Designed miniproteins, single chains. Designs and how they scored, part 83

Each design is a single chain, and the fold is of that chain. pLDDT is the mean over its residues in the fold that is shown.

## One batch from the design tools (miniprotein)

Design m2874
Fold by ESMFold2-Fast:
Structure m2874 (fold): chain A 86 residues (1-86)
Amino acid sequence: DLRKQAEELAKLIAEGKLSNEEVAEALELLGLQGRWDELDLVIRAMSREQLEEVAEILEERAKKETGPDREVLERIAERVRAAAEA
């Protein structure tokens, strides 16, 4: 159950138990699987500071990728950045 896994991930993020790099990896995996609702759930659990840092990590990773993986990472970074500004 990927939804339940995303809820557990959101709890760990809210408790400060995951690094920004670990959160970025989790968002990348969700995005690559097309799980945008679960990705949005995880984003909502993040602090503003974590949203800004994770957006930077994802954007830098996107620059090193090619093809569809780059497009997915750019979309994730855009969503994270938008949440930081909300």
Scores: mean pLDDT 85

Design m2875
Fold by ESMFold2-Fast:
Structure m2875 (fold): chain A 74 residues (1-74)
Amino acid sequence: SPLEQLEAEFRQLIARLEAGEVSPEEAQEEKLRLLGRGADLWEAERDDPERRARIEEVMERRLREFDAALERQR
């Protein structure tokens, strides 16, 4: 599904950031693109509150993991 693909890409971004394969600046730019895609998915599900809640849950969880990874980069 598009949400599963988005979540996988977010996990890959976090892994690349933790491995030092992307700069914090590049990771922030890619994060903004992923957030935009999440917003687009959320808008597409305007008539399905359960799907919207699931998108929000996934995005919030991955954002927390991303922020933690950024903090660890020092």
Scores: mean pLDDT 86

Design m2876
Fold by ESMFold2-Fast:
Structure m2876 (fold): chain A 78 residues (1-78)
Amino acid sequence: MLLTPEQIKEAKERVLKEVPEEAREIVAETLDHAAEEPASIEHITGLVEAELLLHFSKEKAEEIAELVRKVLEEVAAE
């Protein structure tokens, strides 16, 4: 399933309320980049995890990426 740019932008607003403050800028910028065209949840989550791994531990990056995945799945179900 592909998310529209509008769905990705809505997911961004929800995600930024739930992610740690130190990760907000990275997650926001990555989701803005992903919202340029329709994209799969797997692709978007992979981009977020890859960016987070440059700044955080593997465990923290995976935890935040799973939170992003959950929100994307919730938006896709609407």
Scores: mean pLDDT 83

Design m2877
Fold by ESMFold2-Fast:
Formats: structure tokens, C-alpha cells, sequence
Structure m2877 (fold): chain A 77 residues (1-77)
């Protein structure tokens, strides 16, 4: 998980602390983070595949917060 969080944080400027908290709160988000990191590692020169991987993580984060009836802000700072 730490390696995957680092990869996503470096690749797309997402905050590692936020990603860790979300992964601890939701198995779906944790799985999405792990899958996205593998996609990024496997396709370092494929911008579309890497963008889709990050999009999947963001989709799971939004879905989890929507289930809780809360809005979220996904910003670097």
C-alpha cells in the first residue's frame, strides 16, 4: 500500500496522507489504489492508461463519500 500511495502521489500530485486515510476507511478505495499503481508501473509511457487508473481511484473515493452523504474536495492543498 505505501508503495502504491507513493506512486499515485508522485504521478498525479495527490496527497499521500489523504490516500492512506481513505484506503484505511474503504477496501474498495484501497483496491483501486493498488490496481492504479500497478497500471502506472506497467504503462509508464501510456498517458491514457495512467489517467484511467487515477480516474478509477477518484471514482471510488467520490462513490464512498456519496454513500455517506458528504461532499469532498480532492486537491493537492
Amino acid sequence: LEEAVRILSEEFGLRPEVLRELAERSEAIREAILAAAETIRAHPDDRAARAEAVGRVLTEIVAEFERRGERIALTAE
Scores: mean pLDDT 70

Design m2878
Fold by ESMFold2-Fast:
Structure m2878 (fold): chain A 74 residues (1-74)
Amino acid sequence: LDDVFDLILREIERDPEAVRIEADYDPATGTLTIRVTFSNGEVRVFTMPVDDAEWQRWMQRLQRAQAHRDRLLA
C-alpha cells in the first residue's frame, strides 16, 4: 500500500490535472483494487488483500491525496 500511495503522490505532483485514481473494495473477498491513470494516458491496476480497517485507513490516505491534488489545481 505504501509503494502505491507514494507512486500516486509523485504523479499528482508531476501532473495533477491528468492523474486519476479509482479504488474499489470488495468486502466479500477482502480485495482492494486500485486503478491509477497517469498523465500519458497509461493505466496501472494494483490488487491487494485488505480487511475493513485497512480499507478505511487507505480511504483516509486517498482523501488526503485528492485534497493535495485539489490544492495544486487551485
Scores: mean pLDDT 70

Design m2879
Fold by ESMFold2-Fast:
Structure m2879 (fold): chain A 87 residues (1-87)
Amino acid sequence: SLAEELKKIIEELLKEGWLEEEEAKELLELIPSLSEEELRAVVLHAKAAILQKKLGIPSSDLPRMDPSLPDVEGMIVASQEFLERIK
């Protein structure tokens, strides 16, 4: 499921030190309240962040996601544009 995929991504980001512990906790607490579209957007954004770290790209080039106020459409578009630019 998307929720399980997101949990695994968050755990991996936390393990690598790419995500702060408090940020990880906040995201995990939000998972049960997120819709399928929101989960998909968050997963895509998280994958984009992993790619950014792997390639050493400045964080300023990836829009910061606020999970408490998700713009699902904007997050999807921004994440897709970021990934396309990296390609």
Scores: mean pLDDT 60

Design m2880
Fold by ESMFold2-Fast:
Structure m2880 (fold): chain A 64 residues (1-64)
Amino acid sequence: STALELALEKLKAAGLSEEEARELLRRAQDLINQGRGREAHQLLTDAGLSPELADEVLVAIVLS
């Protein structure tokens, strides 16, 4: 999925390693699949992402 690929690159650009970015993306996807979108957003911001970047990542997950 191009959207997920772009999300991964944005996470890496924000200073995460590839391993950290992949694990964070996987955990956020799991939460979204459970209908826990608020918790997915909180997970991303707790990891150091801006709220705006967290929104972009969640949109990429939902569109994939």
Scores: mean pLDDT 85

Design m2881
Fold by ESMFold2-Fast:
Structure m2881 (fold): chain A 71 residues (1-71)
Amino acid sequence: SELEKLKAEAEEKFKEAEKNNWSEDELQQMAEELSRKAKERLSEEDVEEFEKYLLGLMARLLRKRAEAKAK
């Protein structure tokens, strides 16, 4: 499905962001681009699910960075 394709793309982008230590501006730009694609291609219900998924991926990455700074 298109939702599954966008989720897979989001996971790959967040892996790339983690590997390459992307800035907050780069993370925001990526999230906005993915959200725009979702709004163009998905139903309202699937957009809500995808945006929730994006928030989860973002929270995980930011938490990992915060924990690394605490060490």
Scores: mean pLDDT 81

Design m2882
Fold by ESMFold2-Fast:
Structure m2882 (fold): chain A 81 residues (1-81)
Amino acid sequence: MEETVRLATEGIVETIKRLADVSEEQLEEIRRETSERLSRVVDDGRALAQAIVDSLRDAARTYADEEGRKGLLAAADRLAG
């Protein structure tokens, strides 16, 4: 399960880095918070998937400009199905 949390955290962080204007310090904080959040629900696949979607939506609201926010919300919506 450590690998699942790592891959999901990495995917979220890389998506935020690509679509939002965040500093390296903010990116490390996002990685830490995301990893903690996903680790709390790793035993429940549905809760884990929802936490991934929620992490992208939270990042869109907090860190992204208008274009980056649209991209992050679109990524979250694709994962939500």
Scores: mean pLDDT 76

Design m2883
Fold by ESMFold2-Fast:
Structure m2883 (fold): chain A 84 residues (1-84)
Amino acid sequence: SAELRELVERFKETSERDLAGLEALARAGRLSLAEVEQARRQFEGNADALIASLPPDSEERAEVEAFKAEQLARFDALIAELRA
């Protein structure tokens, strides 16, 4: 459906932009580890809410699940960098 596709595209665009900005701020020392960990939890909750709203056998749901995994891996890499 066009509506579900648009919803997924907007979620991905917003999430990618937000994480890129967060990575830049964290690497500049402008965000704490605790703030990055909170942002990760907020992203995971938002992704899970979207996944729960999508039809279980939809391509859109599979795409958001894959995107969630990729974004959480990026958060985890940033958290590991900040802990070093």
Scores: mean pLDDT 91

Design m2884
Fold by ESMFold2-Fast:
Structure m2884 (fold): chain A 69 residues (1-69)
Amino acid sequence: KEEEIKKMEEVRKEIDKISDEVDGEEGVEKQIEYLGKVYNKEDLAKELLEAIRKGDIDKVNELMAELIS
């Protein structure tokens, strides 16, 4: 439990750092790639990035929910 919480805290910290250093669309893409690695859902993260590039908002929302589940 403590390990899981600490891992989530570190993930949030890294995401915040990426967001701070890289703004806009590129920052979002790096955050998604990082989340894909952390949750072992790299294929899902890649599909999400493609949906973002295409502007498929419905698909983006669906995949985002799946990525963080």
Scores: mean pLDDT 70

Design m2885
Fold by ESMFold2-Fast:
Parts: C-alpha cells; structure tokens; sequence
Structure m2885 (fold): chain A 98 residues (1-98)
C-alpha cells in the first residue's frame, strides 16, 4: 500500500500520487519486468519518466501517466527546480521501498 508506506515515511500525498503514476507508466511499458529492479538499475526508460515528471512539476502542471509514457528529447534538456527534483526523487524512493 503506497499510501500507507508514504505516510510512514513522512511523504506528502502529492509524492504518493506521483509514485503511483510513475509505477503505472512503468508497468504499462514493462508488463513482465520487476519494476523495483528497473529503478535500482537506473534503466534509461526510468530516467526518462523521472525527467518528464520533474519537468511537469517544475512547470506547475499535473503529472498524468499518459504524459509519463511519452517523454521527449526536450524533457531531458529542461531546466528543473530543486523542489520538483526532490518530489520526483522521493517518489522513486517510495517505489524502491515497496
């Protein structure tokens, strides 16, 4: 239960919801793979999803699983706020502790 784990780790509901969306995007792209192992390996697709999430958060936009499934080269080059990077990083850490 991501919500219960996020609460135990002192993470905001926004970070928990972001973690759910990242997990759904990864499950859609890698239905037969271990999602935790993909994150631990820093798989290129995990990095792309992370960068897209951080960019959208930095722009003050809602993050959807559809957005996360369609990262672009421009997303990799985007300047991201420290707060947005921290939220995205915390979402990834939550998934690693699942």
Amino acid sequence: DLEKLGKLLGLSSEVVELAKKIMEALKTQFPNEDIKQLIEKEHPRVVLIYKKAAKLLSEGKDVTKEDLSKPTPEDLAAQVSAQAELKASNAIKLLLNL
Scores: mean pLDDT 78

Design m2886
Fold by ESMFold2-Fast:
Structure m2886 (fold): chain A 104 residues (1-104)
Amino acid sequence: NPLLAELFGYAYNLAERYRNGEFNPEVLAEVQARTVAWLEANLDSLPPDVQAAAREVIRALREGASPEEIARRFLRLALAAARHLDGPNTEELIAQIEEELANL
């Protein structure tokens, strides 16, 4: 599923960047606005578990949650998307994300 593969990559990359504090305030505002717009535009095309995780990301971004909480919600979104992907390394990726989420 190309949409879920794109969402996985986007969510995982943003989780890492939020966790590492890699955003200045101007970039952070733009990333937040673009992320919310993309997720809202695509919500109805996502599986129910991915929709639920996406709504939690939208909520955290709108409420101005901490970078650690935003990173955690992006990791949960990436995990939900990854569970719908088919590939030889999918189980290893899921295990890695679950470990990162447990340590965040």
Scores: mean pLDDT 82

Design m2887
Fold by ESMFold2-Fast:
Structure m2887 (fold): chain A 83 residues (1-83)
Amino acid sequence: MEREKQAKEAVEKLKEALEKLRQNGDRSITLELEFKDEESRAYVEKALHETAKQEGAFLSVIPDGLKLTVTIFDPSQVLKPLE
């Protein structure tokens, strides 16, 4: 329940960061996320990886206790041959 809410908020931040990264021409952007416990951290980490895969982004996640340092990359722009 709490972890689901944290995952939803983290996913929204990831999506916003990706758009900013793409608009600004940056290669990467870093987010710091804080959790109440390790279960929430693990759940959100999984959700972030799934979202990054769906958005076509590369994600690097470094746990630091109850925090995740999430670095988001858009390593390539997909030419529009496939939708």
Scores: mean pLDDT 73

Design m2888
Fold by ESMFold2-Fast:
Structure m2888 (fold): chain A 72 residues (1-72)
Amino acid sequence: SPPPVPMDTYGIMVRQYGIAQSQVDSGSMSPIDAIQQMVDNVSSITGMSQQDVLDMMYQHGLLSQGQVQQLQ
């Protein structure tokens, strides 16, 4: 079972995921650049390390295993 995530942290991740998706859909960012910016933004807002953000987003189904591997 994944560790409990504060509801505000999950909400931040979901909002940043939506922003990243919008940037890819508009053609303003590549998928990999949008994911990197999303991880950086969540890390900055929550105080979590980038590794912890990647792990949590993977555990909650927001990132695929391949996407996590590309950023490690």
Scores: mean pLDDT 79

Design m2889
Fold by ESMFold2-Fast:
Formats: sequence, C-alpha cells, structure tokens
Structure m2889 (fold): chain A 76 residues (1-76)
Amino acid sequence: SLEERFVEALRNLTDEQLEKLKEAIKKSKDPGGVSFVKALAEILLPDYEITDDKAIELLRNPKVREALLEVYEKLN
C-alpha cells in the first residue's frame, strides 16, 4: 500500500534525503502537516502524485504518524 511504502521510505532515509528534506522544509511557507508530508513524498516517492487529500490520509494512519514524528525529531 502507499502507506506501507511511505513508512518504509521514512524508516530508511539516507543522509542525502535528510539534507534535501531540511532544505525543502526551510523554504516551505507552511511547515506543518500537509506541506511537510508533500515535501517528504516528492523526495521519497517521486512516482506518486501526493495531493492534499492523500497527505491528509497518510497523516491519519498511526504508523505513518509515528514514522513522521521520528523524522521531525531528526530534522529539528
């Protein structure tokens, strides 16, 4: 599933991907929730088009939220 692929990608972030995410988030006008997920998905799942609705669905999944919290801690 998209959720499983996203969690797997979040758990296997490379140092290069983390640097790209830091830059993307720094340039974001809305660094919370949806914009953060869209920035992550653009880097980790470039073959998927992540709409706002898809980003919201990902944020509702407890496993995705747990993996995202780990990424937030690494970035901040």
Scores: mean pLDDT 73

Design m2890
Fold by ESMFold2-Fast:
Structure m2890 (fold): chain A 75 residues (1-75)
Amino acid sequence: SSVKVPEEIREAAKTLSEEEIRALAAMAGVSVEQARKILEGIIAGKTVGEIAEEVGSAEATDRFLTALHLHAAAR
């Protein structure tokens, strides 16, 4: 996928605490290690497809991005 992560989501990713990362990983049903790799890709400005390839799971990437979008929308 050539889809870019929205800037709002990138800014949210940069400000997450360790507690928030753990909570979002649990909500998404992904490991904290997967969540950290996804966040690293988002902060680096990678596309959704590039992040999914590096993490090794499109499902985990999509689930975590959904959780992060919901988190950002709640503010």
Scores: mean pLDDT 84

Design m2891
Fold by ESMFold2-Fast:
Structure m2891 (fold): chain A 94 residues (1-94)
Amino acid sequence: MKLPEEKREEALERVIKEAEEAGLPEEYTLLLIYAIKNNIPLSTFSDGVQKLIDENNATTDEEILEVVAEYAKSLLSEEQRKEAKKIIEELKKK
């Protein structure tokens, strides 16, 4: 379901701030930005992330974050990561 443009900008700013404060991997932050920009439900990735966590027997926060970062990297091309970084830069200009 598509968010209104105004609400999407708010969501992007919030996600960037929360991800930076939480110390999430850059790759995961870029995945979240890409998902919001393209109106992709985050639930689309939840099953894939959970499967990789289970398959890698990730039990610590560090192991889980590593699996999440690797999953995000596999889903985003270099071009898509570059576009997500541009969104961060545009939002910082305001």
Scores: mean pLDDT 71

Design m2892
Fold by ESMFold2-Fast:
Structure m2892 (fold): chain A 94 residues (1-94)
Amino acid sequence: SAEEERILEEIAIEMENTDDPRKKLEILREREPQLSPEARAQLYAQLAKEALVAGDRETAAEALALALRYAPSPEEQERLRAAFARFEALLAAA
């Protein structure tokens, strides 16, 4: 929806104001009620990857758990887990 697109843009701007994954997680949790479950899953999954890159494994784990909670199907949950595991393996190999 146009409203959700606007909210996603506002969130993107807020997220650009910090490089701390924990603060980004707090922003997403505060904005969560304004988002669809699909948008929640996507944003939390993206944050989980960003947290891994930053070395913040605790925030990455919390963000992934939230992404899985809002994933619309078991197939989507498995896809997210597989994508995250692949990303973690690629980071470890770099």
Scores: mean pLDDT 85

Design m2893
Fold by ESMFold2-Fast:
Structure m2893 (fold): chain A 72 residues (1-72)
Amino acid sequence: SAATREALEKAKEAIKKGNKDEALQAVTEAMRAALEEGEPLKEVVSWVNKIKEAIEKGDKQAALELIEEWLK
């Protein structure tokens, strides 16, 4: 989805800048977009939880790798 991709790219930029609040907001936007487009709830929630956990821990590498995997 274009909307999900745009939100995830926005999250990547925020993570690279070290802006945790913007990163968490962008990941939440990606979750909403994916769910609105009929992506499986369990899978979307799993991705979102992993990415948010990495962001909260300050693990930029893990957060970026998780977003990159979701974008495939």
Scores: mean pLDDT 84

Design m2894
Fold by ESMFold2-Fast:
Structure m2894 (fold): chain A 63 residues (1-63)
Amino acid sequence: KVELVEIDGEKYLVYKGEGFEKLLVKDPNGREWTLYPGERLPATTPGTYTVYKGDEKLGEIKV
């Protein structure tokens, strides 16, 4: 599960979970980021972040 969290005014996408299964996050500018369980991605760009597992779209997070 990927959640949006805010710490001291900084926003992060956090992949909560255990194991080795990576997710792909597409940022609002169309850049792709790999996220492993327990990792964080700085959500510095406002807009929609799309989460994928392989070719499957899991959902969207709006920042």
Scores: mean pLDDT 80

Design m2895
Fold by ESMFold2-Fast:
Structure m2895 (fold): chain A 64 residues (1-64)
Amino acid sequence: SRLEEALRIAEEKAEMLAKEAKELTGEEPEVKVEQVDETTFRITVETSSLKAVYEVSVDQLLQA
């Protein structure tokens, strides 16, 4: 389904963002991917010194 594909892509983006946060802070980040509604995912990457929150639509994740 579109939601399953979008979730997979969101998880891949979350891993990339986590790697960047770890490189910037030297800390292991806490990463959360959550579905806010039928069309939107929220990716949260957090360390003791950094908190980044991204909201991305299913359509943006599935952009060909």
Scores: mean pLDDT 81

Design m2896
Fold by ESMFold2-Fast:
Structure m2896 (fold): chain A 83 residues (1-83)
Amino acid sequence: MKLTPEEKAELEKIKAELEANRDDSQKLVDTYFKYMKKAKEEKKYRLAYAISLLVRGEEPTEEKINQFEKLDKEAEKRRKEIL
């Protein structure tokens, strides 16, 4: 469950744009949603989790991406149990 070489290259570009916009909270948020939308539309869900980690100031390691995916799936299960 490793990111593909293409996803890694895209993630590095996203990381550079997020870093360039670190001091502008609105531009940072706009960049985040732009790439999250693109990743989800392309069904690159692991890339989407990696982008979420970058925005939180965390390094997007395979272990952290796996943990984030697990938490997201648990959140979906909890929503179904409440309804």
Scores: mean pLDDT 74

Design m2897
Fold by ESMFold2-Fast:
Structure m2897 (fold): chain A 70 residues (1-70)
Amino acid sequence: MSPAERSQQVIEQGTEELRKALKEAGKDEKKAHDALSLVGQRTSAQLPPDDREAARQAARAFSDLLNEHR
């Protein structure tokens, strides 16, 4: 598996985990914020430190999902 494919899998897993957590949080803003922080930290820890493009893709995916939740 290429490094790019692995980064995409990590981003997809984080996005799915965040989507489920946001759905469980519903209208609870504290739970939604806690979920974003926790999933964001876990996803960032799994990405290569020098892969700035993967970090940007993860940030974009999470931002898009958070906008859909609103």
Scores: mean pLDDT 77

Design m2898
Fold by ESMFold2-Fast:
Structure m2898 (fold): chain A 55 residues (1-55)
Amino acid sequence: IPESVKKILSKVPKDDPEMQESKEHLIKNKNGSSSKYTGSIIRMIGIMEDRRMKE
């Protein structure tokens, strides 16, 4: 798991259902196809980036 993804996982808010769902998808897909795993990573990064812009 890339360091950027580890950083995102550690900063996932507990009461954020969208981020929690993405985190669960990432964890479950880490043992699946690389395509599904990559998609989960991109989704989480997109959510984090969107939140930075909304600040």
Scores: mean pLDDT 63

Design m2899
Fold by ESMFold2-Fast:
Structure m2899 (fold): chain A 61 residues (1-61)
Amino acid sequence: MTVDEIIKRANSLDFGLGGREKGIVINAIRKLYKELGRPLTKDELISRVPGIGEERAEKIM
């Protein structure tokens, strides 16, 4: 899955209150993609993106 696909899915997620919280998640995903230079695993997404949680990570991946 490409970083653009992951970001698109993250943007469609209802994070509850806060467009800021969604922005933090998207920025963290972009940074991880740059750092690793490869597609993210679900485990990396859960462990390294604060506030995403397992269910949201599963829906993005």
Scores: mean pLDDT 70

Design m2900
Fold by ESMFold2-Fast:
Structure m2900 (fold): chain A 66 residues (1-66)
Amino acid sequence: TSAAPPGGPSTGGEAEAARRIQEIGTETGEFNAEAAALADRGGEAAARGDREAAARLLEEARRAAA
């Protein structure tokens, strides 16, 4: 059984960024190894609290995918 705790994604930016990065990597698959690697690194950076690195990696992933 799941409960809805009050400590939800208040920032959204960090959780959303990590989620977006992961989705980008998944959608891209193995076709763009560079984009996938950047997306993975961005997710890790976000988890470690490196929001700056996460944001930068997300932009880099987007450029590689574009």
Scores: mean pLDDT 67

Design m2901
Fold by ESMFold2-Fast:
Structure m2901 (fold): chain A 95 residues (1-95)
Amino acid sequence: GLLEEARRLIDEAERTPNPVERAELLLEALRLLVRAALRVETEEELAEVERLYDRARELYRELKKDPSVPKELLLELEEELALVEFAIAIARIEL
């Protein structure tokens, strides 16, 4: 499912030493996480989305410190993180 694939990509990003490749993996994971968050039907699924969001934010914080990561890619990551946060807020209201 979307949530399992997002987790797999975040796990891969955390293990990837190349900062640009790490950012690209994180971007793919965040796009899936937005879709997963919008489809949350249970408190357990929401809790998993929130855990993955926290891990993604930590990765983003480290990527921001690396000058080799393109500014455009950092902006895309920031936009997707905001979308996940918004989707989590909506899910909390609807659950």
Scores: mean pLDDT 89

Design m2902
Fold by ESMFold2-Fast:
Structure m2902 (fold): chain A 60 residues (1-60)
Amino acid sequence: SSLLQQLKQAQQELINAQFRLLAAEVDYDMGQGTREDVEAARRELEEAEARVKELQEQVS
């Protein structure tokens, strides 16, 4: 697939990861989630950010 299509998909995954982290943080604050869930969501966000950055460097 084209780098531009991959970048668009990676940007959508980044948005999804940001919302998942927010949900995990809210659940933790409400006593319905764990610190480990927040840490896992944070790692997923870091991976999504790294993927977008990698693809941006390829298309720029």
Scores: mean pLDDT 88

Design m2903
Fold by ESMFold2-Fast:
Structure m2903 (fold): chain A 68 residues (1-68)
Amino acid sequence: MEKTIVLDVKTTHTEEEKKKLVEEIRKKLREAGLSDEQIDQVVAAVTQVNEWAREQGLESIKVVIHVR
């Protein structure tokens, strides 16, 4: 099965915002039918990219996830 999930992620600046982002991503991915292992991998990747985006002064990023 091929599934594409698109996340429009706003850059987080506080731990509270980061926690909310992680919760929203987990909820969205579970609704999309991903396993807990897949969700954990995506959350880790998005968290790293979000931190990078903050360091670069970006307001948001678009993350495209391909699940096979």
Scores: mean pLDDT 78

Design m2904
Fold by ESMFold2-Fast:
Structure m2904 (fold): chain A 84 residues (1-84)
Amino acid sequence: ASVTLKAGDSLTLKAGEKWKLVGSDGATITVNTTGKVYLVDQNGKTLVHNGATVPLNGEVTLEVEEGEAKVTVTKGEVKATKIS
């Protein structure tokens, strides 16, 4: 399933889920996490800290290992697709 999020919209990702996020040019998100969430991009796999602001320079994957990740779009538009 895929959803399009605009600035101000939020999506909650659950433990065990992987989501592909594709941002419009200059799109940014804030990630609020209660557990272990990883961002995977061209530079590899990075732990996301609660309240992190992430610029979407193309495609990234969020992997929720433990807990939840609330993704809020702060600028632009984001297409979110659940991949596993």
Scores: mean pLDDT 85

Design m2905
Fold by ESMFold2-Fast:
Structure m2905 (fold): chain A 119 residues (1-119)
Amino acid sequence: MEEILKLLRETVEEIEKLLKEMNMNYLLKPWDLSRMPLLPDVVSEPLSLEKIKELIESGKITTISELKSELEKMFENVKKYTPKDSPVYKKTLELEKKVEEIVKKAEEKVEELLKKKES
C-alpha cells in the first residue's frame, strides 16, 4: 500500500513536469469556466491534475488503474471542450500519448513490486 502510494505520487509528479514542459498549465488547476464560454451549462467542472492529486492524498485513488481512469476522464473532458481543429486539441492528443507511456511504466513498476513482495 505505502509503496503504491509513493508510485502514485511519483507518477503524478512526472505528469505535472510534462504538462509544464509542454506549456499545458491549464490542466494543473481547476478550469476557469469564464475562459470556456462555449461549455454547456450542464457540464460539470473538468477534472484537473490538482484534483487527481487530491484524490490520491484522500485515498480515493489507491491503484495505478484508478489513476489511469481519472487521467482518461481528464483528457476526454479536454477533447470535448476543445475545437478538434485547434492547436490545443493536437497538443492534447500528443500529451495523452506521452501520459499513456508514463502510466504504462508505472504499471510495470507495480508488477515488479508484487514480484519483490516478501513472504
Scores: mean pLDDT 71

Design m2906
Fold by ESMFold2-Fast:
Structure m2906 (fold): chain A 70 residues (1-70)
Amino acid sequence: SIQEIIDRLRELAKTQTREETIYETLNLAQEELSPEAYQELFKVAQELLSDPSASIEEVVKALEETLKKV
């Protein structure tokens, strides 16, 4: 479920780096989301990866909000 991906994202953010958190969330989402929903999440993830100033907290918030809307 989307909620399970969000819960896992929160766990990953506690122990993983910013980039590892993004990539692992994408891997989980790829298996559970529709291709269209995954593409929307992927776009947000690419923007976050391209911005080295985005904190882990900002990454989690952006990915959670995207997951809730797809």
Scores: mean pLDDT 85

Design m2907
Fold by ESMFold2-Fast:
Structure m2907 (fold): chain A 72 residues (1-72)
Amino acid sequence: MKKEKEKKVEEKLEEARKRIEEAPGSVKLEVFIEETAELLRFAKELGADVNKVLDKLMEELDKLYAEGYGEK
């Protein structure tokens, strides 16, 4: 079921968020990119709704940019 697959993707997203938060500031954006790529591959493999995953990832990206990790 799509809901079941979406739940697994959300669980993986929370793991990614934790890894990003634990990463040193100097590499947070790089860790975000690596975790994003892995999560999107995982979602595609499961046949989950990749667009919903992208929406969640954009939220995390906005947070990183607001904190100054994505910009000068």
Scores: mean pLDDT 73

Design m2908
Fold by ESMFold2-Fast:
Structure m2908 (fold): chain A 81 residues (1-81)
Amino acid sequence: SEEEIKELVEKLKSDDPEVREEARTQLAYLAAKDPKLVLKALEPFVNDEDPEVRSDVRGVLKFLEKTKYGEEAKKLIDKIK
């Protein structure tokens, strides 16, 4: 769900590197399973205040570029600062 993806994005801000790595892995899994849902859920976070979150979101969007939603993913990547 979109809520689960938002919770994973918040975990990317964790002070625990193991929690951050688990969140990245789970986001990659969900992006492969439901690329449209992940693309929609990540849109609010492309310019998150945390540069680590922006970097991780960019990584997931780069993976999504290889899916049917590649043009939409590329547009979101272009908005990342």
Scores: mean pLDDT 81

Design m2909
Fold by ESMFold2-Fast:
Structure m2909 (fold): chain A 88 residues (1-88)
Amino acid sequence: SGAEIAEVVKEVLTENKDNDAVLQTIADNARRANESEKFLALSPEQQLELLIEYARFIFGTVKNEGELMLKVDMTVGEAVAKQVGQKL
């Protein structure tokens, strides 16, 4: 569920909150993962806004860019997206 995943994300964010290199790598991977799905014509600001809305749909509330990028880059993100798709 979203609550169970939020606890895992909280632990990973706490472990990596002061590691800018890790957070930047997560952000870069998240952007690249979506670039073929109509992101190529969008500004970086518009791409981030869409990623935030997508993450809210899958994981609930997203508090900041770092939390969003971590959730999108996590391997569990694809499994959660598939589970949510089964309920819709």
Scores: mean pLDDT 47

